# Designed miniproteins, single chains, continued (4): the designs that were tried, part 78

Each design is a single chain, and the fold is of that chain. pLDDT is the mean over its residues in the fold that is shown.

## One batch from the design tools (miniprotein)

Design m14698
Fold by ESMFold2-Fast:
Structure m14698 (fold): chain A 84 residues (1-84)
Amino acid sequence: SMYDAFVEEYIALEEKLLSENPISAEEYVEGVDALAERATGRKLSGEERAELFKEALANASDALRERLGKVWAIDGKPVTPVVA
């Protein structure tokens, strides 16, 4: 689904940021903005971004939610993006 593709791309960005040879903070932010813009056709506010991520995570497969949780949490629990 579109939501599964969105979450999979988001996981890939998070894995790149947390890798042994991480991408820059600038490259990461550009990647997140590009992902959100591809999904909506425009730049989002922090609040709109949070709602998009909540919607994508709610509609993504359990396996993808578990993978995202493991990338961000020591105990493998799913994480929710914070609003700026």
Scores: mean pLDDT 71

Design m14699
Fold by ESMFold2-Fast:
Structure m14699 (fold): chain A 109 residues (1-109)
Amino acid sequence: SQKELEEHKKWLEEKVKEAIEAIKKGDLEKALKIAEEIYKSSLELAKKFLERGDVEGAVEVLESGVKALEEILEALKKYAPEDKKAILEVEILLGMMLIQLGVVKTIYL
């Protein structure tokens, strides 16, 4: 559990860095794909933690994913502010993850 959480956090840091570099190079398609991977991988790991009864671990996974998507969104607003569709797509992923975090906190905490 703790090892899986630390490995996921390192993976998120690497993926955020890759997404920001893609944004700086104008490769928004790659950045959006990475944001989608962050969303899906964080939800899958949070689900595994919940299945094991590790609610705190699931919350920390989702909060880490939220932070990663917020960093990508900030980079889009800074380096590609005219690309409103890309900004909206990351805002939707962030919103969906915040809903999942709220559901976990409401049902289990």
Scores: mean pLDDT 90

Design m14700
Fold by ESMFold2-Fast:
Structure m14700 (fold): chain A 70 residues (1-70)
Amino acid sequence: VRVTVGPLGPGVVGLLFDGVEASEELVKKAAPEAVSVRVSGSLAVLTYNKSTDEVLKLGKEAGKRLEEEL
């Protein structure tokens, strides 16, 4: 599965899943640093209490972990 990572706002990144719906439990496991996780269909929205640069790095790392699991 391909996971596309993009910034949605300060402290917020989106993970877009290609070919599957997002699993909230897998996203939470892949992004333990996230303050909150919300899932809607193929989109997962992650909120962090970190700087924008750090949030993008953490989002990309979570996306790669999820690509390996799916």
Scores: mean pLDDT 80

Design m14701
Fold by ESMFold2-Fast:
Structure m14701 (fold): chain A 72 residues (1-72)
Amino acid sequence: SLVDELVRLFGISRSVAEELARELPRLKIVGDVLVIPREDLETLFEFAKRYDIIVEVVSADEEEVRFRLIPR
């Protein structure tokens, strides 16, 4: 599941991973990188601030943002 992959790849807790999947229903994993539509970026940054997670942006284009999560 997405939640299991988030826990495995990024070391976030299961409860935080479940909340992330709920708040970002279009979130997907491609390899070791997370992908969201650009329109969801603000929701991502607010979530990351709330749970003290660093968002490392790998790349961005007009449609999507690719990133990693680093829990503090």
Scores: mean pLDDT 88

Design m14702
Fold by ESMFold2-Fast:
Structure m14702 (fold): chain A 89 residues (1-89)
Amino acid sequence: MMAKMTEGVKKAYEGGLTAAKYGTGKSLLRGIAGALSAIGLGAEEEFTGKKPKPEQILGAGELALRGGASNEKGRKAGEEGLKGAKESA
């Protein structure tokens, strides 16, 4: 289950979801892209038992950050996602 995912992947996923929730237009799509990237990395980690590459974790965090740019709540969530990704990379 997702509970075994790398913490950075979880934070990128949460940041992307929150950014999408508060985003509009392109920001909404970027937040969704960040969340989907994190889901893919988490699923791969669960099925293979191997941690995602640092570059992949950072990429998901960056998408979460960019997804939050349309408002303050989304931006803060995206920043937390990127922070978690950096800590796990």
Scores: mean pLDDT 66

Design m14703
Fold by ESMFold2-Fast:
Structure m14703 (fold): chain A 60 residues (1-60)
Amino acid sequence: MDPAQLQRDVDIALMRMYIGVLKASGDKKGAEAGKRALKRVEAGEISVQEAIKEINKEIS
């Protein structure tokens, strides 16, 4: 198994959980930013760390 593939799967799962928490807390803006960032992570354009920065910037 490729360690990078396992890390990617874990990172994507973490992103989905984070988006779910934002949605449950009523942070619609953060949840929408998270969905956009998740698509970019799934496309291999950005890392989960960069995606989380984008979400945090939107909720600031």
Scores: mean pLDDT 77

Design m14704
Fold by ESMFold2-Fast:
Structure m14704 (fold): chain A 56 residues (1-56)
Amino acid sequence: SAEAEALLARMHEVAAAKAATIPRAELQRLVSAAHEAIEAGDFARAEAIIAEIRAL
């Protein structure tokens, strides 16, 4: 869906911006959780996790 594609793109962008400042294992865990939420159609949870990554 267009919403899932937009969330995946935003997740990728935010993760790339934070890759140098967040421990790799923690970033991978959060990215995996956001991806699972997107695949499950839980866009509210995906948005919350992406916001958490951005806040770190």
Scores: mean pLDDT 86

Design m14705
Fold by ESMFold2-Fast:
Structure m14705 (fold): chain A 68 residues (1-68)
Amino acid sequence: MSPTEQRLLEEAEKASPEIKEILLEIVELIREHQALVDAGKLTPEKEKEFKARLLELLDRKSALEAEE
């Protein structure tokens, strides 16, 4: 497990249910990205999709945190 993945899981345990759901989605996205890297199947297109999805989740998390 990566240090980033571990930190996100720890943060998820302390978070509200809505933020926890987003953090778990980020962890899943990181796992999918790492699996592609490990398999040597990470393409520039998949990297762009990963970054776009990650930014979307981070924006949603920030909006929810600002409302708490």
Scores: mean pLDDT 78

Design m14706
Fold by ESMFold2-Fast:
Order: structure tokens, then C-alpha cells, then sequence
Structure m14706 (fold): chain A 100 residues (1-100)
């Protein structure tokens, strides 16, 4: 069901957010890292958190249509995050995305 897929996505996003936090800690410890890079990582983390909240809301309200929409949006956010990390030469977390 769309709700079970959303639950799987939420678990994947939680892992990704945890790994991003480790990368962010490394970036903040390195005084040579440009301020722009630090700001981009913080904004992407905030975006992921918002998408996770949307999925969580859909799951709690049994909103199947909302779950599908938030999962699609979360997938877009993850792809953008990976792009930002790659563009700045940072580690890109290995994340298994649920469903095509």
C-alpha cells in the first residue's frame, strides 16, 4: 500500500539525515570549508526534515494520496541533496530508494 511505501521511505530518510549530520559535523570542523557549502547543507537538511514531517502526517491520518505525493517529493529532495554533495566533493550517502 501507499502507506507502507511511505513508512519505508521515512525509515530511509531517517538514515540519510543521520549520515548527513555526520558529514555536516565534518564540514563545520573544517575552517577551510566555504560558508556557502555549509549553508547549502543546512538548507538541504531542513528540506529533508520538512518532507519527513509531510510523510509522517500522511501516515498518521491514513492519507494514501498525500503519502504518494510526499514520497514523490522526498525522492526529488534526495536527488537534489546527492547532487549538492557531489558538486562539493563531499561523501554521498548510499541510500536504497523504495519503488520506481
Amino acid sequence: SALERAKEMLEILEKLLQELGKIEAEVLADSSTPKEVRQELIFQEASLTLQMMGIHLALKTNDEEGAEKWVAKARETVEELKKVLAEHGLPVPDVEMPEP
Scores: mean pLDDT 79

Design m14707
Fold by ESMFold2-Fast:
Structure m14707 (fold): chain A 90 residues (1-90)
Amino acid sequence: MEELINELKELQKEAGKILTEIYKLMRDKSPIPVEKLKELAQKALDVINEIVRTIRELKAGRITPEEARQRIDRYKSEIEELKKEVEKAK
């Protein structure tokens, strides 16, 4: 349980860092169009919101540890794709 919550919190921090980098790119001149950067920011926000919900559900016993693990794996994949897109925008 605690390990899963800690992993979710780490992913939340990582997604938040990505969101911050996207906001920096929006302020600077980036080769990526602003509309694409807004789309990436929304995806990062969606992942953060899903992680927060998963932590809440896990703490309340509304989801199993196995379900939480599957969600974590999905969030890791989504965060990795966001990182690749942000690196292309630099």
Scores: mean pLDDT 83

Design m14708
Fold by ESMFold2-Fast:
Structure m14708 (fold): chain A 87 residues (1-87)
Amino acid sequence: MKKELESEIAKLAKEEILSLPLEKQIEIIKNLLSESESATVRAFGALLAGEAGPAIKDAVKELLEKLLKDKSPLVREAAKEALKKIE
């Protein structure tokens, strides 16, 4: 139950963010990637960047490349996958 609710909230949050105008998607994703001390939040930002696709590449590529060297293996893997999707 708790795990299902958390998964559903994460899915809805992703869908809502990706439905926003491109400039707002970029603003939110950059904040998640650069301003969070939480590895989970940075990984979520990378996931959102990948799902937003090539349109945001120029805005987030440098941040995602920096996250390839992040201390968290989860963040490094998420950044790697995002870079493939925005190529």
Scores: mean pLDDT 79

Design m14709
Fold by ESMFold2-Fast:
Structure m14709 (fold): chain A 98 residues (1-98)
Amino acid sequence: MDAEGIAAELWKQGKVVYITEKNEVVVLSDEELKEIMSRNDHWTSTYSYTEDGKKITVTVTLERSYDSAKGKYEIRVTIVELDEDGKLLGMKTKVLEV
C-alpha cells in the first residue's frame, strides 16, 4: 500500500495524518499537535489520494487562539476534503485545550 492509501485509511478512522516529502505517513497525536502549536500560531499540511479514479485533496489546518473566558489557549484542528473540482466532500473539526 502506498503512503496515500495508508493516509486515506487512517483519515477514515478519524486520525490526523500528513504525508512527508519522503512519502512517509505521520499520525499526529494530541500531544504532538500541542508541541507544533507551542511554536506556531498557524500550521497547515495538504495531501492527496485517489478514490474511484478521482483525486481527493485533504488539507489539515491547526490554529492556536486565546480563549479569554477560559484563560487559556485552544488549538483548533480543521480537516477539509475536496474533490478535483473543488467540491467539499467532508469537513472534520476538533478542539484541543493547552
Scores: mean pLDDT 74

Design m14710
Fold by ESMFold2-Fast:
Structure m14710 (fold): chain A 65 residues (1-65)
Amino acid sequence: MKDEILKKMKEKKEEYDKKISELKRRAGEASRAGDRETMQEYVKKASDLLNEKTKFEKEALEKIS
């Protein structure tokens, strides 16, 4: 069971990292275009996903304790 949780955590971390990377790229593009509002929206979405990733990792670790 512990190994299954670690495997799922690794897969989910990779999914989060990919999505966060995409949002950061879009934020960078908006920033270069001078679109501060759109840039901040993507930054917020990336931060929200990072928080979800951190919460998921913490909860997964607690379940294997």
Scores: mean pLDDT 80

Design m14711
Fold by ESMFold2-Fast:
Structure m14711 (fold): chain A 89 residues (1-89)
Amino acid sequence: SEIEKEIEEIKKLASKTEEGKEVLKKKEELVERLNELSKQLEELLSQPKTEENEKKIKEILAEIARIVGELIKLTLELKELAKKIKEEE
């Protein structure tokens, strides 16, 4: 896919710099956190829809939204770094 190729090129370019390596590490940690929250959400969705469970689902969804926003920001930072590296070559 074109998106996968773009992501791979960005990762390769970012890996040439210490700044890019740090951003990639932060993305990895956020993906791990997102996977943990997704597992918790799946477990809650398999349980009866009580008021307490609905509150917990909303809290997890809010945290997921926050992490997704942070991942988007870091991805844009990687794109800017990759562009800068290409322009300096």
Scores: mean pLDDT 81

Design m14712
Fold by ESMFold2-Fast:
Structure m14712 (fold): chain A 111 residues (1-111)
Amino acid sequence: KETKIKFELKVKTEEFGKVAEEAAKRAAEKLKKAGYLKEYKIEVEKDEETGEWTIKVELVFKSEDAKENVELFKKAFGLEAGKAATEAGLSLEEQRELEEEIEKNLKVTVE
């Protein structure tokens, strides 16, 4: 009856990784407080050779509607990423680069 959804985002820099991690935590917490989630887990992996950060988000939704659940998280994550990027002092150009990386590299798996 519940849906488990995994989101994975790879970003090129530590600054983008920190913003994405904070955005993921804020988005997941908002969805949990709103009653959409049973549980969530967020993990961050850094590749020391490439400098890339991988943010992994596992969300257990109370609803079976995987499509709506994916869009709920994407919307919340995008809003929180914009806020976190501004708070981190990213330039408008850096904010656009992060937005493009999210659009291109965000992977979604439904289980």
Scores: mean pLDDT 86

Design m14713
Fold by ESMFold2-Fast:
Structure m14713 (fold): chain A 93 residues (1-93)
Amino acid sequence: GPKLSPEQIEQLEKLIEDLRGLLAADPDSLSADELAEALRRAAGELEKLNVPELAERARRAADEIAATTDPAARRAILEEVIEAIREYIREHS
């Protein structure tokens, strides 16, 4: 398939750093609504980068975070999105 451009890789890596920042925060200090909104913003950036499969995953993750009250589950959902972006870079760079 087509390889990612250096600019696409840079933007995806910045997105990973933004999401990792959310993981470093205490889950109780960051609301489910704030986490879900951050993932919806990430999905918008992924659409602009022409990676619709990752955008769909980020939107699904936002819905899952909004549906759970478990901080550990929210952390795991964020980690899954970060790893999906990392794997996409590895496969397409």
Scores: mean pLDDT 82

Design m14714
Fold by ESMFold2-Fast:
Structure m14714 (fold): chain A 67 residues (1-67)
Amino acid sequence: GRPLDEEGADHLNRAVEAASKVGPEAAQRAMEAAVTLDDPDENRKYALEAGASEEAARHVGEATRAA
């Protein structure tokens, strides 16, 4: 994937922080979703399937959109 700008990095950090409240596996998957997939809706879905909260999944989608 392409490198994240400051806005994308902020959203990724927020997604990881929110997902880490669920667990380390959810946090790792949220990070991978934000940088691996190019579609905000697919990345959000991927984060939710990994067990991330709706808040964390929203931030993953925003990170993808901002990148």
Scores: mean pLDDT 65

Design m14715
Fold by ESMFold2-Fast:
Structure m14715 (fold): chain A 88 residues (1-88)
Amino acid sequence: MEEKKRALRILEMNIEYTEEKELYEKMKKAIEADDLAAYDAVIDEIAAKIKTEKELKKHLIPAEAAAQSSDEEEQRKLTKEKLEELEK
């Protein structure tokens, strides 16, 4: 029981890294059903997904960084405008 609660909390903390709610739901169902075989299978699928995603990010980093860095780009734009104002 306690290990199930621990595993679910770990999944909740890592859900943003998974990005796939379907994989999270499969994992949650396996834990709740106490199905270790299904649990291990989902873990393997998540690990393979993360590896593939990391390899894709390595090749396409500039495009993905542009999409994900909206807030950081806004901060950089504000900093640039502030620096230009101070230089005048």
Scores: mean pLDDT 61

Design m14716
Fold by ESMFold2-Fast:
Structure m14716 (fold): chain A 68 residues (1-68)
Amino acid sequence: MRAEAEALVEELRAAGVPRLDIAAELYRRYRLPLSEIGKLVGVSKKAILDHLIEEGVKELEEAVRKVT
C-alpha cells in the first residue's frame, strides 16, 4: 500500500498533475489518513480537506439535478 502510494505520487507529479488532485486520488484509492497523504504530496491536511469538500459539493449538485 505505502510503496504503491509513493509510486503513484511520483508518477502523477512527473505528469504535471496538481498536488491537491494527487492527494484526492490517494484518499479515494488507498483511504490513507489525510496527514499521511499530506506528507507524501507536500500539502497541508486542511488544504486536502478543503479540496475534497469542493469536489463533494460538485457531486451533490449533480445528484440533486438528477433527482429534481
Scores: mean pLDDT 73

Design m14717
Fold by ESMFold2-Fast:
Structure m14717 (fold): chain A 85 residues (1-85)
Amino acid sequence: SLDDFRQQLQQLRQQLLNSTTSQQTISIIQQTKQMIQESPHISDGTKQQVQRSLDSSIQQIKISDQETQNSIQNVVLLLDWLLEQ
């Protein structure tokens, strides 16, 4: 259901805020990407936008671990935007 989907997004959001390593952060972002891509509750256009943003965040962390906190904040803001729809 849509409510179950929103609860899963909130759980992933909290996991991102609690992540302590770059590897954990990448794993959670990858899980978030898969869940969003498989969701029937999001338009294809929104899925494409979200996929680009999440892939960008993963690549920034892979380039520099110092980007991990900025990437977490960017993904959290993206999830907050999705939750407000």
Scores: mean pLDDT 88

Design m14718
Fold by ESMFold2-Fast:
Structure m14718 (fold): chain A 79 residues (1-79)
Amino acid sequence: AKKEIEEAVEEAKKHAEELAPVIGEEVAKEVKEQLEEAGKWAIEKAPEIGEEKAAEIAREAAERAKAMVDQLAAAKKAA
């Protein structure tokens, strides 16, 4: 469970970093920091909410972050 959470967070962070030249380095940094915090929260809460639920929350946060980064990149390219 912890490994799945860490992998989901790392994948989303890599995605934000790859789009940093489009969305801005500060925005990419903020997204990466938010993803790290979400991952830490999920790992910390896993004993209370269950490892599967914690992994699900982390994956959903990672997916939303990737979607937001993609939307920001598209908006910047369209402007």
Scores: mean pLDDT 80

Design m14719
Fold by ESMFold2-Fast:
Structure m14719 (fold): chain A 89 residues (1-89)
Amino acid sequence: SMAERIEELYQKVLEGTATPEELEELARLLREEIERMRAEGVSEDTIEHAERLLEAVENSPSAEELRKALEEVERELREKRAEKAAARA
């Protein structure tokens, strides 16, 4: 599926093995997935995650820089989730 291919490409980025062609494929698939999620009324948090991943892919000139950007996105989203959980307690 599209989601499985996105996860495969994401894993390659995290491993530092993604090619420039695979980065272009990841950006294309993320754009398609974001449009699908918006059409289906998926949660704002899920769409924001995908949008931040796309931004990192489009603005990173190398797989290594993209890997670092993705690690930062995941950290920020984890912190945001923890803050929301604390606000409900």
Scores: mean pLDDT 77

Design m14720
Fold by ESMFold2-Fast:
Structure m14720 (fold): chain A 73 residues (1-73)
Amino acid sequence: HMMTPEQALEDIQRILAFKEDLPELPSLEDIKAYLKERNDEIGLEFVELLERGETYDEAVQRLIERLKAERKA
């Protein structure tokens, strides 16, 4: 029942595609509400990293490193 790293990447890509389908980009708060309803813990962590002022690349790298560490633990 653990999310795989591949599923996490798919969820991130889905969020990016979802933003492109909207006439206006949603706020980070709207994205957090959507992810909460889906119990998408990895997506929520990604948004929190962006809110803390991390760049997209830094947030993605931190999530990948954390997922790899948790997978080995």
Scores: mean pLDDT 62

Design m14721
Fold by ESMFold2-Fast:
Structure m14721 (fold): chain A 89 residues (1-89)
Amino acid sequence: RKAFVEEIRREAAELREAALPLLDAWLEENGENTPEQRERARAQLEEQLLAYEAMQLIKKEKREDLLEKLANSDKAERLKLIRELVAEA
């Protein structure tokens, strides 16, 4: 693996560890503490972390073609592309 891929994944893992207790506290304060609400919020956090990893990979590899593809894709296509980019790294 490329060294910057491992660095990006470490940063994303650190962000996840820091964000999870803050997310749980926010959900408690807003009365959104059912198992279903917590699962949806965590899924949304994971999507944001994947987007972070994908953007860092695009920057490091200077893949402007991927930025253009993401800009011209709908939400579902963007999520699929983001998942593929992170998985292929």
Scores: mean pLDDT 77

Design m14722
Fold by ESMFold2-Fast:
Structure m14722 (fold): chain A 66 residues (1-66)
Amino acid sequence: SELEKYIEELLKEDEAKGLGARAGYYFYQKDKIGLGIDDFFEGNRLDAQKALEGFDEMRRLVEELK
């Protein structure tokens, strides 16, 4: 899907920059959050802004789990 391609590009970009994989981290944490990335973006417009907003929300939820 377009989302999967976007996430793959994002992971490659972060890896190339040595920053770590933002999407990978949030995907890894999704089971703890009880919120799947696919479910989060399903029904939303899939663009870079929405993806970043989703990752920011996922980060917030991950921090709240502590």
Scores: mean pLDDT 50

Design m14723
Fold by ESMFold2-Fast:
Structure m14723 (fold): chain A 68 residues (1-68)
Amino acid sequence: GGKGTAEGARKAAEEGNGAGAAASAHEALQIKDKYGAEEALRAAEKVLEIDPKDPAARIGRELAEKGL
């Protein structure tokens, strides 16, 4: 699977939700879901493009990179 994690990440990106991006990245890392990690990375980077000071999105980016 992994589609559920990727869908959560995409929704977080649409909502500008840094915490949601971080949660998706953490789950992808735990279940070793490379596809979910790639989508979580995109979500975190998209949130950071809007708000570069979002600490949750910064954590999400780091976790997603570790999941890749």
Scores: mean pLDDT 78

Design m14724
Fold by ESMFold2-Fast:
Structure m14724 (fold): chain A 69 residues (1-69)
Amino acid sequence: SVAERLARMRELIARLGRETDVQRALALLQELQDLADAVIAADPSRAAEVGALLREADALVRELVARAA
């Protein structure tokens, strides 16, 4: 369901916040993008919520990459 996919996205973002490995973080971001596409395909009215979650995930990955450099 859309609700289950949104809950999974939030779980993965929480995991991203604790991630220390750039390659694992990029894999989590890819899973989030795939979930986002599935949510929007099923319910386009969720685009704003999904977009906010993806922006949060992208910010976490950028912060991790900056710290790893």
Scores: mean pLDDT 87

Design m14725
Fold by ESMFold2-Fast:
Structure m14725 (fold): chain A 98 residues (1-98)
Amino acid sequence: MEALARARALLAADPADEAAVREAAELAQPVVEELAPVMAKQGPDSELARLWREITAPNRPIIAQAKETGSVTPEQLAAALEAWLRALEALLELLERE
């Protein structure tokens, strides 16, 4: 099973479990590290950057709340991570096609 697929399975099993959410984020980290240089090289106007912004747009209010209050609900954190994992999968699919 792919690392991203395992991360999503953890979130699907118990989205309110903070430990499972943390483990899912840790499983996604190597994929983020691999994609970060590619996204940086492509620039902010690239198709990859636009796709990332579109998929992760629902996460912006959650991130703002975390920065302002230092707190988010486990459900908000799980939803934000799910959108982030979907964005990573979409980027990998786009890169594989080209």
Scores: mean pLDDT 70

Design m14726
Fold by ESMFold2-Fast:
Structure m14726 (fold): chain A 112 residues (1-112)
Amino acid sequence: IRPMSPELVEALRRALELVGLSAESEIEARILALGAVGKAVRERDPAAVEAAKVLADVFEEMGLTNPAARIARLAAEGRADALTPEERAMVDDALLAAENLEKQREADKKLE
């Protein structure tokens, strides 16, 4: 996988570390990052909110201005109620994808 830039990949990893996650690939980093934003939207978890602040800047730098950067920014500002129904569905899909990835990793760790 060809990263967009080393700085953006590093920023994604730092945001994931705020929620206790690590990514082994760019695809996993994107899935887990969107999941962290989803937790900020749904649960208002303080660590996920801090991750959403970093991710809003990262998604803006990546040119993902709508919807990813907008969703992350609204989550970071506690304005999740301003999300459209379509953006809310994207948050739910991202949470499910991140949960499935975390479950897969947990299963791998149980295989001694």
Scores: mean pLDDT 72

Design m14727
Fold by ESMFold2-Fast:
Structure m14727 (fold): chain A 100 residues (1-100)
Amino acid sequence: SEEEKKEKAIKEIKKVTEEALKKLSKAKTKEEMLDVIREWETKVYDIIEKYLSQEEQNEVSKVLLEGRLKVEDLLEKNASVEEVIKVVKETTEKVIEIIK
């Protein structure tokens, strides 16, 4: 069912995001942070392609792109890993609200 697909998507997104946040907390360089973000994005795209409609995928993709641009801006400004973590958390919350 559509409801069952949405529930699975949210559960899997929460799991891959928790894993990414743990990896970010251990990242020492901008390159390591960006690698974690790229891996997290790839996993989120795989999940939404599997469970969501094209319309929902397009909405989530826009939110992920906005989050990515914020992370790239923060990294250019030598922002802390804590600021990058905040953007990932806020982006994930917005993605989950779209899927609900």
Scores: mean pLDDT 90

Design m14728
Fold by ESMFold2-Fast:
Structure m14728 (fold): chain A 55 residues (1-55)
Amino acid sequence: SYKDKAIEYARKGDYGKALTYLLQIPGVDISSVTSLVNDLKNGKISVEEFEEKIK
């Protein structure tokens, strides 16, 4: 799934690809997923918290 790919790239530290896969989800809130990936990139949330929030 796009969520699984987003988690895979997030765990690799490729936040750009993680965001790209999240944006492929129909009906996704673009601003919310962008903020979430930015929080992960800046260390405000863990990868585990990121995974829980997008599952």
Scores: mean pLDDT 83

Design m14729
Fold by ESMFold2-Fast:
Structure m14729 (fold): chain A 69 residues (1-69)
Amino acid sequence: SLEEELEKLKKEADDMLEIAKSIRGVATVLQAEADALADTPEGQRYRTAAENAKKVADELEKKAEELLS
């Protein structure tokens, strides 16, 4: 039924949001490491990794929203 399909899509969207939340947690840790390393080359790598992780989380959240449309 359409209701069963909607429940499945909602569960998939919820799972995607949990993954996005986990990735944002990783981004926070990477940003903290970047801040601790200041203006070093290693700090720049951590900052880049944090920005990439945030972007992936943003994309997953957008896909989850599209599933619920």
Scores: mean pLDDT 87

Design m14730
Fold by ESMFold2-Fast:
Structure m14730 (fold): chain A 60 residues (1-60)
Amino acid sequence: MEKEILELVELLKESENLVVRGILLAAIDYLRMLMERRGIKLSPEVEKAIEEARELMRSL
């Protein structure tokens, strides 16, 4: 599941469409919440990638 989150972050960074970026960020956050609920800790690398995606969206 971490690999899938990283792939979604990459797609978000490569996407030129703000709506698509928003949908991808929502999907990333949903998967992160599912992993947290299962007691699975994300690696620092994945957490950093997610925060980079969020900051990209906040800087609009």
Scores: mean pLDDT 78

Design m14731
Fold by ESMFold2-Fast:
Structure m14731 (fold): chain A 72 residues (1-72)
Amino acid sequence: SVLSPEELFKKLIELLKELAKANGDKELLEAIDKFVEAYKNKDQKAMQEQNDKILEMTLPIMEKMYAEREAL
């Protein structure tokens, strides 16, 4: 079954929070919480600002994980 956009959003937020907790990244957790608050408030500017921060913090973590798990 296809997830609703609301269910997909909740699952993605849960995944990001688990990633942040696994890495002990309190700043990433804070950015995720601020993004969720901005989403609830329909604040597009705040959403974009927090999204940019999440990407800056998450991308290096993901790249490192991919490099470690992709044994060529």
Scores: mean pLDDT 76

Design m14732
Fold by ESMFold2-Fast:
Structure m14732 (fold): chain A 99 residues (1-99)
Amino acid sequence: SIEEKIKELEERLKKLEEEFKKLHKKMVTAPKEEYDKILKELEELIKELEELIAEIDKLLADPSATEEQKKKAKELRLRAEILLGLARIWIGILKLVMK
């Protein structure tokens, strides 16, 4: 069902948000020698966020979705887009610091 799909997408987003928090802590505390590993983990996070956003967009295009379900999906999409933006900014920062 659409309701079950929304719950699945929300749980996936929560896991990605927690993963970003862990990566952010590593970025601010880790020595430069670990930056390549952190960068790869951020790139994987971005890929997973882009896949999540694509699935949310499919749900938003579903004509059987209620207005309340679409509102929840839009909220999840906004959270995912914000996280995606933050991850991209940190990739830029790490690449600059690694030079």
Scores: mean pLDDT 88

